Designed miniproteins, single chains, continued (3). Designs and how they scored, part 58

Each design is a single chain, and the fold is of that chain. pLDDT is the mean over its residues in the fold that is shown.

## One batch from the design tools (miniprotein)

Design m9993
Fold by ESMFold2-Fast:
Structure m9993 (fold): chain A 62 residues (1-62)
Amino acid sequence: ELEKEIERLEQRIKALRDGIEFVKNLVKQGKISKETGDFIIEALQAEIDRLEKELNELRKKL
């Protein structure tokens, strides 16, 4: 049960991380504005933070 929840959260976090890394890379290379990148990263980071918090709590119970 816990292992399945952990796996699901890890997969979701990975997808969001891929999005953030992609956006960060585009901002760093000047391909999109910092404003645009910051807006997207802020939203994705909030989701990741929430999921990582839950993931860490589940891992502590494992």
Scores: mean pLDDT 82

Design m9994
Fold by ESMFold2-Fast:
Structure m9994 (fold): chain A 114 residues (1-114)
Amino acid sequence: DEELKKKFEELIETVPLEKELYEALLEAVLEVAKKNPDVPLELILLAAGILLQVLMTHMEKDYITVEDLLKVKEEDIENYVNENLDLSEEKKKLLIELAKEILREAKRYIRERE
């Protein structure tokens, strides 16, 4: 968990994120790692990176917002991976599912903050 948190912080260093969105994505990545203990942390981080690239394509300001996250659809992740990554079908499927889980958890985190 601490290693994953540190590596995630390094991953987002060049990505301008709203603080609330940063918190949601960090919590989502940690939850997905907890639910997928047999998946290498490097693959979870790669999936998080894919989601960040998708979020940047929906960015309306000079930084990614919570509103941008809420607009992202699971299909946007599938389209991004299929159009931009030259990977085996098995690796694409795994990364797509992990990125979708991160998206779902991040959206849940935001909706439950009351």
Scores: mean pLDDT 84

Design m9995
Fold by ESMFold2-Fast:
Structure m9995 (fold): chain A 56 residues (1-56)
Amino acid sequence: STPSEKILEVLLKADNMQDLLPNLTPTEKKFLAEYLSNLTGESVEYALQVIDKFIK
């Protein structure tokens, strides 16, 4: 799988993610992106882009 697919898989495994993501502060989004970056090997910037796509 591509690294972007790994980030999406992690986000998709959070059952209530759609309810939580729109309410995250910029600081909380950064912490989540850093966590996902460490877990997947992707950059923090890329993880933030994936989080922002998922908020929709």
Scores: mean pLDDT 70

Design m9996
Fold by ESMFold2-Fast:
Structure m9996 (fold): chain A 76 residues (1-76)
Amino acid sequence: EEAKRKALEQAAATVRQVMEDTIRGLEEKTRREVEQLKKEGASEQEIKDVLERGRKAIETAREVADREIAALRAAA
């Protein structure tokens, strides 16, 4: 049924939108933390650690979204 397909596509689109908003927030947070650390004269290692934490958080957000979309498709 086309209505069910469209509902699942809309649900998947919502999951992707939430993921994109989450990633944008994580990127902005990481950018601000790096800028603050640079102003405070932090070491290259401290800056690298903040960037690595941000990268892992973004990867986790993508993995969560992928699992949610897979679950939606499996339920169809």
Scores: mean pLDDT 84

Design m9997
Fold by ESMFold2-Fast:
Structure m9997 (fold): chain A 104 residues (1-104)
Amino acid sequence: MTANEEIRAYYERAQAIIAAGPALPFEILGAFEYYSKEANENAFILVFRYLDKEGKEVIAAISSLNTPEVIELLKEKLKELGAEIVSVESDDEFNMAVVVGRKK
């Protein structure tokens, strides 16, 4: 698969996990790979923003790995963007993690 195909599949699964629905507008803030020593593989990480059903700004980060190391990295990325962490979701079936933040 190409990196773009993997990122798109990721976005679709993230929408399912956070129940955002495909109709919500979103903006990609960053996409990168991170080598996880705990998993001995690369995590694909997507950071994006969207407006929720109430029009409030949400910043979320999604990873193809749900190791503690990767989850902490996602939290730090959202804090760097000025978001407070609202939820951390870990999917053991797909080994994915989603961290959701909101700007104050």
Scores: mean pLDDT 73

Design m9998
Fold by ESMFold2-Fast:
Structure m9998 (fold): chain A 102 residues (1-102)
Amino acid sequence: LSAQAQALIKEGSKLRSQGKYEEAVKKYEEAAKLAEKAGDKLLQARSYIGLAFAYLDLGDFEKAKKYLEKARELASTIEDELDRAMLEIAIAVGETILRKAE
C-alpha cells in the first residue's frame, strides 16, 4: 500500500510537470486513499499537497485550500523533524500561491 501510494505520487508529479493537471489529480487521489488505508500519515500529507498544487494549477482555489488545510493537520502529527519541515515548506509555498491568486 505505502509503496504503491509513493509510486502514484511520483506519477502525479510527472503528469503535473507535463501540464496534465486533471490526470495528476486522479493519481494523487488514489495515492491519498492508499496512504490512508496504510495508516501512512506522511504519504497521506504528501498526496494532499500534490492535490492542492494540482488544483492551484486548475484554478480551483477552494479545493486547493481544503487540501492544504488537510495536509497541515497531518504535518502537525509527523514526528520526524525533517519530514515535517519539508511538508511545512511545501504547504507554505502552496498557501502563498493561493493568497496571491485570490
Scores: mean pLDDT 88

Design m9999
Fold by ESMFold2-Fast:
Structure m9999 (fold): chain A 74 residues (1-74)
Amino acid sequence: SEAALEEIEKALGKKVKRVRIRTPAGGDVYGIRLKDNPDEYIVVDDDPAFRERQLELAKKAEEGDEVETVEPPP
């Protein structure tokens, strides 16, 4: 969620490039676009058990506060 992204950015001390991902179910979720592969995106989970992994992903993301909508491949 957006709140999880804000917590990650606060813990990291910088902003990451956010991506709004449209699911096949018709809802939108937030994710992080990775610097290593700009065509890939990772969905951010609100589960505290995965927070450490999400912080590592944020370190590889591009800096920025922009939100871009990405559709999943068919």
Scores: mean pLDDT 63

Design m10000
Fold by ESMFold2-Fast:
Structure m10000 (fold): chain A 79 residues (1-79)
Amino acid sequence: DISSYLDKFSQLSDEEKRKLVREAAKKAGLDLTDEQIDNIIKFLEKVKNGEPIKSFEKDIGLKYEQISPVIKALVELLK
């Protein structure tokens, strides 16, 4: 369940969150800017809080097909 991984992620420090998202991006074959990493972190916090999801492009500035492999890699890193 993604909710369990979101809870695990939210317990991390800001530095650990950034490191983990960057490693997930590398595993997905993406080189993300610090701003894109911070936007992904903010998006995940919105999902955890039950806030309505806008398009990935509006919230992160990346397309779904670019973000989906990053989220998959992030979940694997949180196991």
Scores: mean pLDDT 74

Design m10001
Fold by ESMFold2-Fast:
Structure m10001 (fold): chain A 59 residues (1-59)
Amino acid sequence: EVKVGKDYVDLYENGKLIARFNKSNIGKLREILSKYDEVKVTGDGDEDVKKALENTYGK
């Protein structure tokens, strides 16, 4: 699960925070998420980031 915040994007696994990314590292986050078949995206505060993550998840 990925939670999009104002300044950071937090990656959660089974409700546990495992990684935090700055907006400058969104490319790295997308690369990591592309390894997963299924990603839940929450915290729709930033539509552009949410869409980028949905593209990674939804193929």
Scores: mean pLDDT 67

Design m10002
Fold by ESMFold2-Fast:
Structure m10002 (fold): chain A 85 residues (1-85)
Amino acid sequence: MELVKKAIELGKKGKVLEAAELIAEAFGEDFKEVSERLGDLFVGNGFKNGGLATAQLVIELAKKRGDEESLKVGEEELEKEKKEL
């Protein structure tokens, strides 16, 4: 949980690789796969909303793993980022 929130904050600051490391650790996923997917989401959002990109990836991985706690965190952070736009 703490790692997921920190990853979103790092993503919001444009620290894509650091955010990817924390997400990979939190979900037990491959770092290269996570970093490539997060990078694609960041490019798609033009680095304008890195928090949104990171929160979206958290939601995807949480759904894949059935991690309800991380899913709630991702959805809450996604909602915050949308309101700050």
Scores: mean pLDDT 78

Design m10003
Fold by ESMFold2-Fast:
Structure m10003 (fold): chain A 104 residues (1-104)
Amino acid sequence: GLTEEEKLEILKEELKRSKLSPFELVLAAVKRGFAEGLREVAGAPADEVEAALEEREPELEELAKKYAPELEEALKKGDYDKAVEILRKAYEEGIRLGREVARA
């Protein structure tokens, strides 16, 4: 499979081509992490994951707002290494929330 370094290089290339706002990029990372965390603990089917994402959307948006300014600054500087690091942190925080929701 792909190494972590290879995955990061692919993500950098996607970021360079993306037309999404910094907020949309972070929100996508948070939502992806949340879905993954929920699936890892509960083995949740797609319908349940979608319902949880909709129910928790305000909380996920608040997390995205926390990271979006840092991502915007990194992207404006062309610092794609830092941009990927910020998105990874947002994704990992999403995983943590998904696991917490799955245990409730």
Scores: mean pLDDT 81

Design m10004
Fold by ESMFold2-Fast:
Structure m10004 (fold): chain A 65 residues (1-65)
Amino acid sequence: SLDLELRVIKDYEAKEEDELSLKKGDVIKIIEVVSEDKLKIKNLNTGEEGIIDRLTLREITEVIE
């Protein structure tokens, strides 16, 4: 398990059905590494889970702790 929380710094619109849309200010947690390019995340504000590209997550989030 990962104990790291990330804050969304830029709105993101899901491009695929398995992806999550994220809003600036949302706090997310990585819950699973799906592949080298894909992560499963949980939005702690909404409780929703979904997939996101690793590079996209890096660009739109910052570390809280």
Scores: mean pLDDT 81

Design m10005
Fold by ESMFold2-Fast:
Structure m10005 (fold): chain A 145 residues (1-145)
Amino acid sequence: GLVSGYYVLKNQHPDMSDEEILKEVLDIAIRIVQSLIRQAQETRRLLEEARRTGDEEKREEAVRRARSIAEEAQSLADSLSTLAQLFDSPGLQQAAQFLRQAAEHARRAAEAAERGDFEEALRHLEQAIQYLQQALSLLRQERKS
């Protein structure tokens, strides 16, 4: 995870400051969030198509993808919360909170999609995307600090 990645980078690059190592870790976190946004947008498209066509395989794929997004967002939130404590960073703590909300909405989207409730699933995916975008904005702000 990001915390173990921080310690690996610190050990491999003893010439780098803690601030420089944190910036490298934040670049990784930013790439993960960007990937999660793309995955969530693609999952939304799969659900919209499944609703239109009745394609059960696409619905099942969207359920699996939404669960994966929830797990990855939660894992990232836990890692960022740990880093926020280590660096006394309110901005990283707030980013972690937005990622936890994104994870919860992605989980609810998966549950709704599994029941065939496309309207509820799409609503939750849209909220997950919005929270991921807010987390991304905060991470970019922290990276510039």
Scores: mean pLDDT 90

Design m10006
Fold by ESMFold2-Fast:
Structure m10006 (fold): chain A 90 residues (1-90)
Amino acid sequence: STRQNLVNQSIQALGDHYQRVQQQQPTFPPIDLQRMYDGGISSLNNMYDKNSSVSTITKVQQIHMNMFDDYVSGSQQMKDFYGDRSKKVM
């Protein structure tokens, strides 16, 4: 159905984003990124079963994609911040 196709598209888009994040940030532990991806898939499947609303599914997908970006960006910013401080002290 159209609804199932949209759910599958959302899952694929999340998976593609996860792969891009891994490629761009290879220093992050793969297990942490995998766990976040698995959590996103579970949330999307749960939203599908609960309400089947395309709008709700799209919002949940966007939240999980943003969580990946925020995690990667935040972790990189923290690493850069502490790394810069270490260089200035030495």
Scores: mean pLDDT 66

Design m10007
Fold by ESMFold2-Fast:
Structure m10007 (fold): chain A 57 residues (1-57)
Amino acid sequence: MSPLERRVLALARRQVAERGYTDYAAIARELGVSEATVRRTLERLAARGLLREPALP
């Protein structure tokens, strides 16, 4: 797993624990990447069974 994939996964899980949802814009801002990059990374993680369903608010 790439460093970006690992960081996106960790932030998404933390956001769900703290807020109850995943915020793509917040992850993108924190990591200095585009929201499209965050979306592609989350889709890849879901396809690998690491996230069941990436949920928006």
Scores: mean pLDDT 75

Design m10008
Fold by ESMFold2-Fast:
Structure m10008 (fold): chain A 88 residues (1-88)
Amino acid sequence: MEEAIKEALAAMDEASQYFAKAVYYRNSDPKKAEEYLDKALELTDDPAQREVLEETRKVLKEVQNVKDEEEIQRIIERHAKEVQERLA
């Protein structure tokens, strides 16, 4: 698990590495995940990718105190739809 993550991160730019870390810690440590998303957003110059990262940051804030997996899934789906509508 840790070795596979290191290999993947070595092939990514710095912003993508922080995004990957945010996704990895999303369920185990939501605060750490939000911190890594903020770093990824700071390093991202692409407008479309910034939209995705900002929406993901909103998801992490909303799910931070949510323990129901079904509610977390609904929050993810709602934000995914919203970002797709903005990028269409």
Scores: mean pLDDT 69

Design m10009
Fold by ESMFold2-Fast:
Structure m10009 (fold): chain A 76 residues (1-76)
Amino acid sequence: SALDQAKQLVESSSRSVQQKILQIIQDHLNGMSGHEIEKKLRSVFPSPIEVHTLLSVLSNEKDTQELLSYIQSLLS
């Protein structure tokens, strides 16, 4: 699933990248536009596949909350 791929992407990323992804997810949940979210993701990930995976997760509220909790647990 996109969620499982996103979790693996986050787990393999540096702590700095994990913190950036966490902030982008929080910005998305706070109502930032999809255009701005995609732009921020492209600044972190030059790969279109990785950007698409994260956008797919963010299109589903339950998956977004699960990914957010997962990243928070990694940063604890």
Scores: mean pLDDT 88

Design m10010
Fold by ESMFold2-Fast:
Structure m10010 (fold): chain A 68 residues (1-68)
Amino acid sequence: GAMAEARYQAILDAVLRVGRQFGISEETARRIAELIYAGRLEEARELLLAAGLSPTVARSAVHDLSRI
C-alpha cells in the first residue's frame, strides 16, 4: 500500500545518502534498502561491509536505517 511504499522510499533515500559518502552504487543501495525493509538486517550489514564500511559504522547504519 501507499504507506509501505513511502517507508521503502524513505529507507532507499537514506541508504543513497549513506552511499554517496562511501561510493555505494545505486544497484547495491536498492538491494540494501530491500533487505532492511524486509528485516534482513544481517544481510544488509554484509553488503555495507562489502561496500567498504567499517564493522562499527555498518552496524550503526543498519540499526538507524531499520528504525525508518
Scores: mean pLDDT 84

Design m10011
Fold by ESMFold2-Fast:
Structure m10011 (fold): chain A 99 residues (1-99)
Amino acid sequence: SPMEELLKAVEEALKLLEDSPSDSPAIKEAIKLLKETLERLKRARSLAEIEEIFLETVRRLAEIRARLEAARDEESLAVVDKANDLIVRAYLRAVAALR
């Protein structure tokens, strides 16, 4: 299922953040965000809801990334960037398969 692949990608992104050696508050915020995203996606009933959840998640991750860049926390930034890339790629594949 395209939805199952999207959920797996969010779970992989979560594991990537949780396995990070970074003790940054930004990593903890990103973990909390992706846990909320995972639960919201499980409850989503339409493609429009999935798109709304995705856009909010990417926007909030971009805010976290901007703060990490300003702080010059390159290690935490790299992990959040990789998590964001996994989610974006999975979303684009899921949307293409659902249309």
Scores: mean pLDDT 86

Design m10012
Fold by ESMFold2-Fast:
Structure m10012 (fold): chain A 100 residues (1-100)
Amino acid sequence: SPVEKKVLEFFEIVNEIGDEFEKRNLLDEVKKIAELRKKVLEAYNEYLETKSEEAFKKLVEKMEELLKVIKEAAKKYNASEEMKEKIKKLEELLEEIKAL
């Protein structure tokens, strides 16, 4: 489905952002992102099983929470231009998902 494709693209970019924070030895930020990513995965699995509007709304909410934490970490630790472009792509993917 279009939702599944975009959610998988979102997870891939989140993994790349996590790898960049790990390379910078920002391990507390890596842990926070991993914990929120797990919550997004749980919401995504619920959506895959039910295909319900309620599960979709919960998925979007958890993705927004994850994106917020990534943006806060990026601001606090002076993210690279490459990381800022990845964050922009996450924002674009989330808006595309919300429009489905």
Scores: mean pLDDT 89

Design m10013
Fold by ESMFold2-Fast:
Structure m10013 (fold): chain A 91 residues (1-91)
Amino acid sequence: SERARELRRRVVMLGATTGIFEIALYIAKKYNASKEELEKLLKKARERLEEARRVLEEIERDPEASEEVKEEAREAVERLEEIIEELEELL
């Protein structure tokens, strides 16, 4: 259905967002990012996590969402939470 395609797109966008923060964390660790850079990255990651959690709740409540889509959305949120924890440990 068209709705199922929209839900798939939303979960792909969540995964892509998480992937961007994974790369940013890797670069921050490799090049010893400053406290200011880490604080800016952490702020952005927290804002995206709040949005990601809202999207996850909508996907989980949607009857058109497959279990695969729901699982991918949960995994994206969990990965972003782990990235935030690692960023906090670097401060």
Scores: mean pLDDT 87

Design m10014
Fold by ESMFold2-Fast:
Structure m10014 (fold): chain A 88 residues (1-88)
Amino acid sequence: MRELARRIAGRVAFELAMNPNLARSDENAVKLLADILQETLGLSPEEAERVAERVLKRAKDLVAQGKSFIEALTEAIYEALRELERRR
């Protein structure tokens, strides 16, 4: 779980670094994360978008509290993965 969250966060961070224009828009960041969640977890497009929005909002809150972007994103994804597992 935690390792999977770290791998997803690393891929998102890499894509944003390679395409800085994606980082300028919350909408573009949500779409990027949703695409990665669909590929990695097999979520539907609608479910991936909802999860991506929650993850990005949580990551922003954590960054505002002083966490680095990669730490915040990893924690937010980990929380979302645990929530998805509890719904099974």
Scores: mean pLDDT 79

Design m10015
Fold by ESMFold2-Fast:
Structure m10015 (fold): chain A 96 residues (1-96)
Amino acid sequence: SEMEKLRELAEKGLKQVIGNRLLEELKKEGKEKLAEELAKKYRDGEISFEEFLEIAKEVLGEEKVEEIIKRSQEELVKALEEEGLLELAEEVRKLG
């Protein structure tokens, strides 16, 4: 289904934006080596996105990670809408 493909692209795109923002935040907190190790493990398929998120919550705190997730979703929706990708933006907006 075209709708299923859009949803999969939305989930993949959102996970990428969240992951990048979490890695940037870990580096800002002086955890650069941990950020590099997590990026490598996730890229190589050694950890799931969910495991990555749990580690980030343990290091940064749940509130900060939840704020990054919400902000990442809002920023991605805006970027997609500005590019005219309205259907993909709507699928990202539905991910909560």
Scores: mean pLDDT 86

Design m10016
Fold by ESMFold2-Fast:
Structure m10016 (fold): chain A 88 residues (1-88)
Amino acid sequence: MEVEELAERLARKAAELYGVDEEEARRLALAYLRRLVAFLAADPEAVATLLEGVRRVAEAPTLEEAQAAEEALAEALRPALEALAAAR
């Protein structure tokens, strides 16, 4: 999935569930997703986990499911982010 499309979907969901500004959320989400993909680029499994997890958040029908998806993504990426931060 293109990072830009994913950021747009995530921002729309954030505006819907959290009442944040959609345009600002899209800009921030795009910047963060691009940075995370670049940071995780050496680990294709981590990149796939990131993109799939963000898609789950963007597609969550309720606030509870979106929060659960965010927590699951953070947990799934934690060891990869820690390993890459320590190595770099």
Scores: mean pLDDT 77

Design m10017
Fold by ESMFold2-Fast:
Structure m10017 (fold): chain A 79 residues (1-79)
Amino acid sequence: SAEELFERGKKLVEEYVENPIEAGVRVYDEGVRAGLSPVDAGNAGSFYTMAAVHLKEGDEEKAKEALERARKVIREAVA
């Protein structure tokens, strides 16, 4: 489901917070496996990369905003 993919992405951001690009790449791979188009998986992955960057810098508010943008992309893509 969209929510399962979103929650997996959040765990990847936490796991790869020291390497934000890797967090986004891992989300892209999970998105493609879940049936998202490469464009939608790339857009979601980019927002998860942004969330990891903000978490690494200690900006939890901006990280949360980036995660909500990722959630919107995933929900729209699987609808």
Scores: mean pLDDT 87

Design m10018
Fold by ESMFold2-Fast:
Structure m10018 (fold): chain A 66 residues (1-66)
Amino acid sequence: SGEAGFAAAEALAREDPTAGLLAGGGGLVVVARSGAAAAYFGSEELAEAKGRELAAENPQASFGRV
């Protein structure tokens, strides 16, 4: 579900504050430096909002859009 996907993305971003955050095309992907990844697919607006929220909480994270 979307909530489970966001929860996984949030958990991964908190475990790795330097993780890459990518939003676009109705999804959000979080990629840790270790290569672990979590993805949410659903609303583009919700994915972008969550990506921006996580980036604000993790200033060392990189945030991008695709």
Scores: mean pLDDT 68

Design m10019
Fold by ESMFold2-Fast:
Structure m10019 (fold): chain A 81 residues (1-81)
Amino acid sequence: DPEAAIEGARRSLEAARDAVKQGNLKEAGIHLIAAQILAVASGDEELARKVTELVNKAWEAAEKGDYETAIKYLDEAIEVL
């Protein structure tokens, strides 16, 4: 079900966003992997590509300690869904 996959991706991105806000990058990473898998499972290749690009940018920012920028990219990924 593509709609269920998109909803799952959204929930995973929201959980990742909350983990980033708490500085819990290990938890954030788990949720970001789940979001990417679910975006691919939607069957929408363009959507999956956009989510992957934004998640990668968010992760790079989070690894550098720039949690504000990471959250902005995650919010953009949620908007694309």
Scores: mean pLDDT 88

Design m10020
Fold by ESMFold2-Fast:
Structure m10020 (fold): chain A 77 residues (1-77)
Amino acid sequence: SPLLEKLRELLEKVREIYESDLPLEEQFRRVEEIAKEMEKILQQFIASKPSPEEMEELRKIIGELQEILAGLYERLA
């Protein structure tokens, strides 16, 4: 799916920001911008009536994103 490929590309950008030496506030700002773009693509993907296999791949992408976000929030503590 081209939409899943785009979500993977955006996830890699999120990971790159998370692994960067940018200030924490700047990391959050940039991740928020990408998350908004991912949400628009996600809505488009769901509207395309994805297969069970495509839904499983989406769950993996969401899981990886949640792991990165958890790590980013942990840096605030």
Scores: mean pLDDT 86

Design m10021
Fold by ESMFold2-Fast:
Structure m10021 (fold): chain A 100 residues (1-100)
Amino acid sequence: SLEEKLKEGAELILKLAEKYFDPETVERIKQEVEEALSEPDLEKRLARFTTLASEILVDYYTKRNDLERLRELNARGSTDIEENFQADLEELKRILEEDE
């Protein structure tokens, strides 16, 4: 379900943040995730999580100076918000699974 995907997105975003970002940034992301989870409109909640997932991925690859991955993220121009969110979830999973 979309609700389960949004919950998974929240968990993946927080895991990435806690692993790679400073404590101040982690607290900000936690607040943004809590606010997004509190959104009663499911479509608006999806839009908020799509933004959060995209922003954390851009920040992650920017800190790593990974220009190829940044280019790949920028090339993902789908008009389907759910498709874009699913792609970002798969990327978050890949990063977390490939990490030591």
Scores: mean pLDDT 82

Design m10022
Fold by ESMFold2-Fast:
Structure m10022 (fold): chain A 66 residues (1-66)
Amino acid sequence: SMEEEAKRMADTLVDAAVAAARNNPGLSVEELAQAVRDYLKSMGFPEIADEAAERVRAALEALRAA
């Protein structure tokens, strides 16, 4: 379904954003979250875009918490 495709794409993009942040600690959380949001909207999944951006923010906050 379109909803399952959107979720899979969001999961992939969130994972990619986390990987990018691990490889470059200087990357902005907000810029990565916005990039994921904009990409999902461009691919026709605006309904999940905001949720995916928040997931990026939460994941990067967790990654950077010591």
Scores: mean pLDDT 82

Design m10023
Fold by ESMFold2-Fast:
Structure m10023 (fold): chain A 99 residues (1-99)
Amino acid sequence: SMEEILKKVKERREEFEKNPEKFPEEVRKLVEEIERLEEKLKELEKKLEEAKKEGDEKKAEEIKKEILELGIELGMKRIKLGIEFIIEENEKKKKEELE
């Protein structure tokens, strides 16, 4: 289920925060990219509230579209991170059994 995937990703994120050196560089870069996108999303949400307060309907609609597109990209990268965590875990277990 999606909840099980999200829980596993959260557990792997906590392990990453404790022992980042145990993870491939690709995973570290993906985490950094996700954090940058999350910060960018916060800035867009702030700009949206400012545009709404000013009554700029055109600006508000443009920002809403940017938020939606960024939210989709962020969601896709979070899914990719979850997949990478599962792949790496399986590969590590196989190596530990054979080496």
Scores: mean pLDDT 80

Design m10024
Fold by ESMFold2-Fast:
Structure m10024 (fold): chain A 112 residues (1-112)
Amino acid sequence: SYATTARLVVGPYLHKGIKYAKEAVEAAKNGDYETAIELAKQASEWFKKAADIAKQLLADRAPVSALNEIKTLLENAIKLLEKYKEEMKDYPGVKSYIEEAIKNLKDALDAL
């Protein structure tokens, strides 16, 4: 079902993005800036995939219930990333990928 697709497809991509974003923030705080940038880049790529899937589910006319679940998942991910963006204010390479992820997720949320 579309509701199952929303939870089982969009959710896991957001979870991967959050995992890599958290690891990027931790690496940056530990002084491993090169690893932090690479992990932030990977996080951005997973969030872009999640955003694209959300937009595709809208294009495929997923039920309102499924779209509302996706909206909640996107809102929660955006809130967490905004916290990480603030923590990364002194780490521009990491911050830029977090900002890209926030933009992609907000663009998807605004479309839903």
Scores: mean pLDDT 86

Design m10025
Fold by ESMFold2-Fast:
Structure m10025 (fold): chain A 65 residues (1-65)
Amino acid sequence: IEAQVRAVANEIRRNGTLSADQIAALLAQGISLDAIRAVTYQYLQNNHQLTDANIDAAIAAVRAS
């Protein structure tokens, strides 16, 4: 779970967004849709910023799912 959330966060940090192609690539790597949704939600909710606290919140949300 944490590794998947961190992979999504690193992709957003690298590219500033997730395109359909980037989402498809993450899914092909075995990253869960729940991890992608959790990180994207935190990114959008926090004005397109990913802090360590927001990433921890995404990890907690995926664990609760």
Scores: mean pLDDT 76

Design m10026
Fold by ESMFold2-Fast:
Structure m10026 (fold): chain A 99 residues (1-99)
Amino acid sequence: MEELEKVRNKQLELLEKVIEATKDLPDDRRYAAILSVARGLIALVVEKARELGMTKEEIQEVLDSLIAEIRELLKKHGVPDEVIDRLIAEIRKYAEELL
């Protein structure tokens, strides 16, 4: 749990920095950059959870919590709800493909 939390928190910090760093990019480029980093974050968290011997059900719970935090982070930075919904749908699809 502690090792998983460290990976999760570090990756969420990286995502927040990318959200801020891409603020002045065209909408399509910002979307692509955020989606790429979010997918990388999901992959690293799933990999770490598997290394720790977590079950598919436990990994699903971790992913649901993580996706909720990603949504709040995007909302905090003023990303429009329509864009957040599209990002979350793509992130959920990617997470399901990894399981």
Scores: mean pLDDT 85

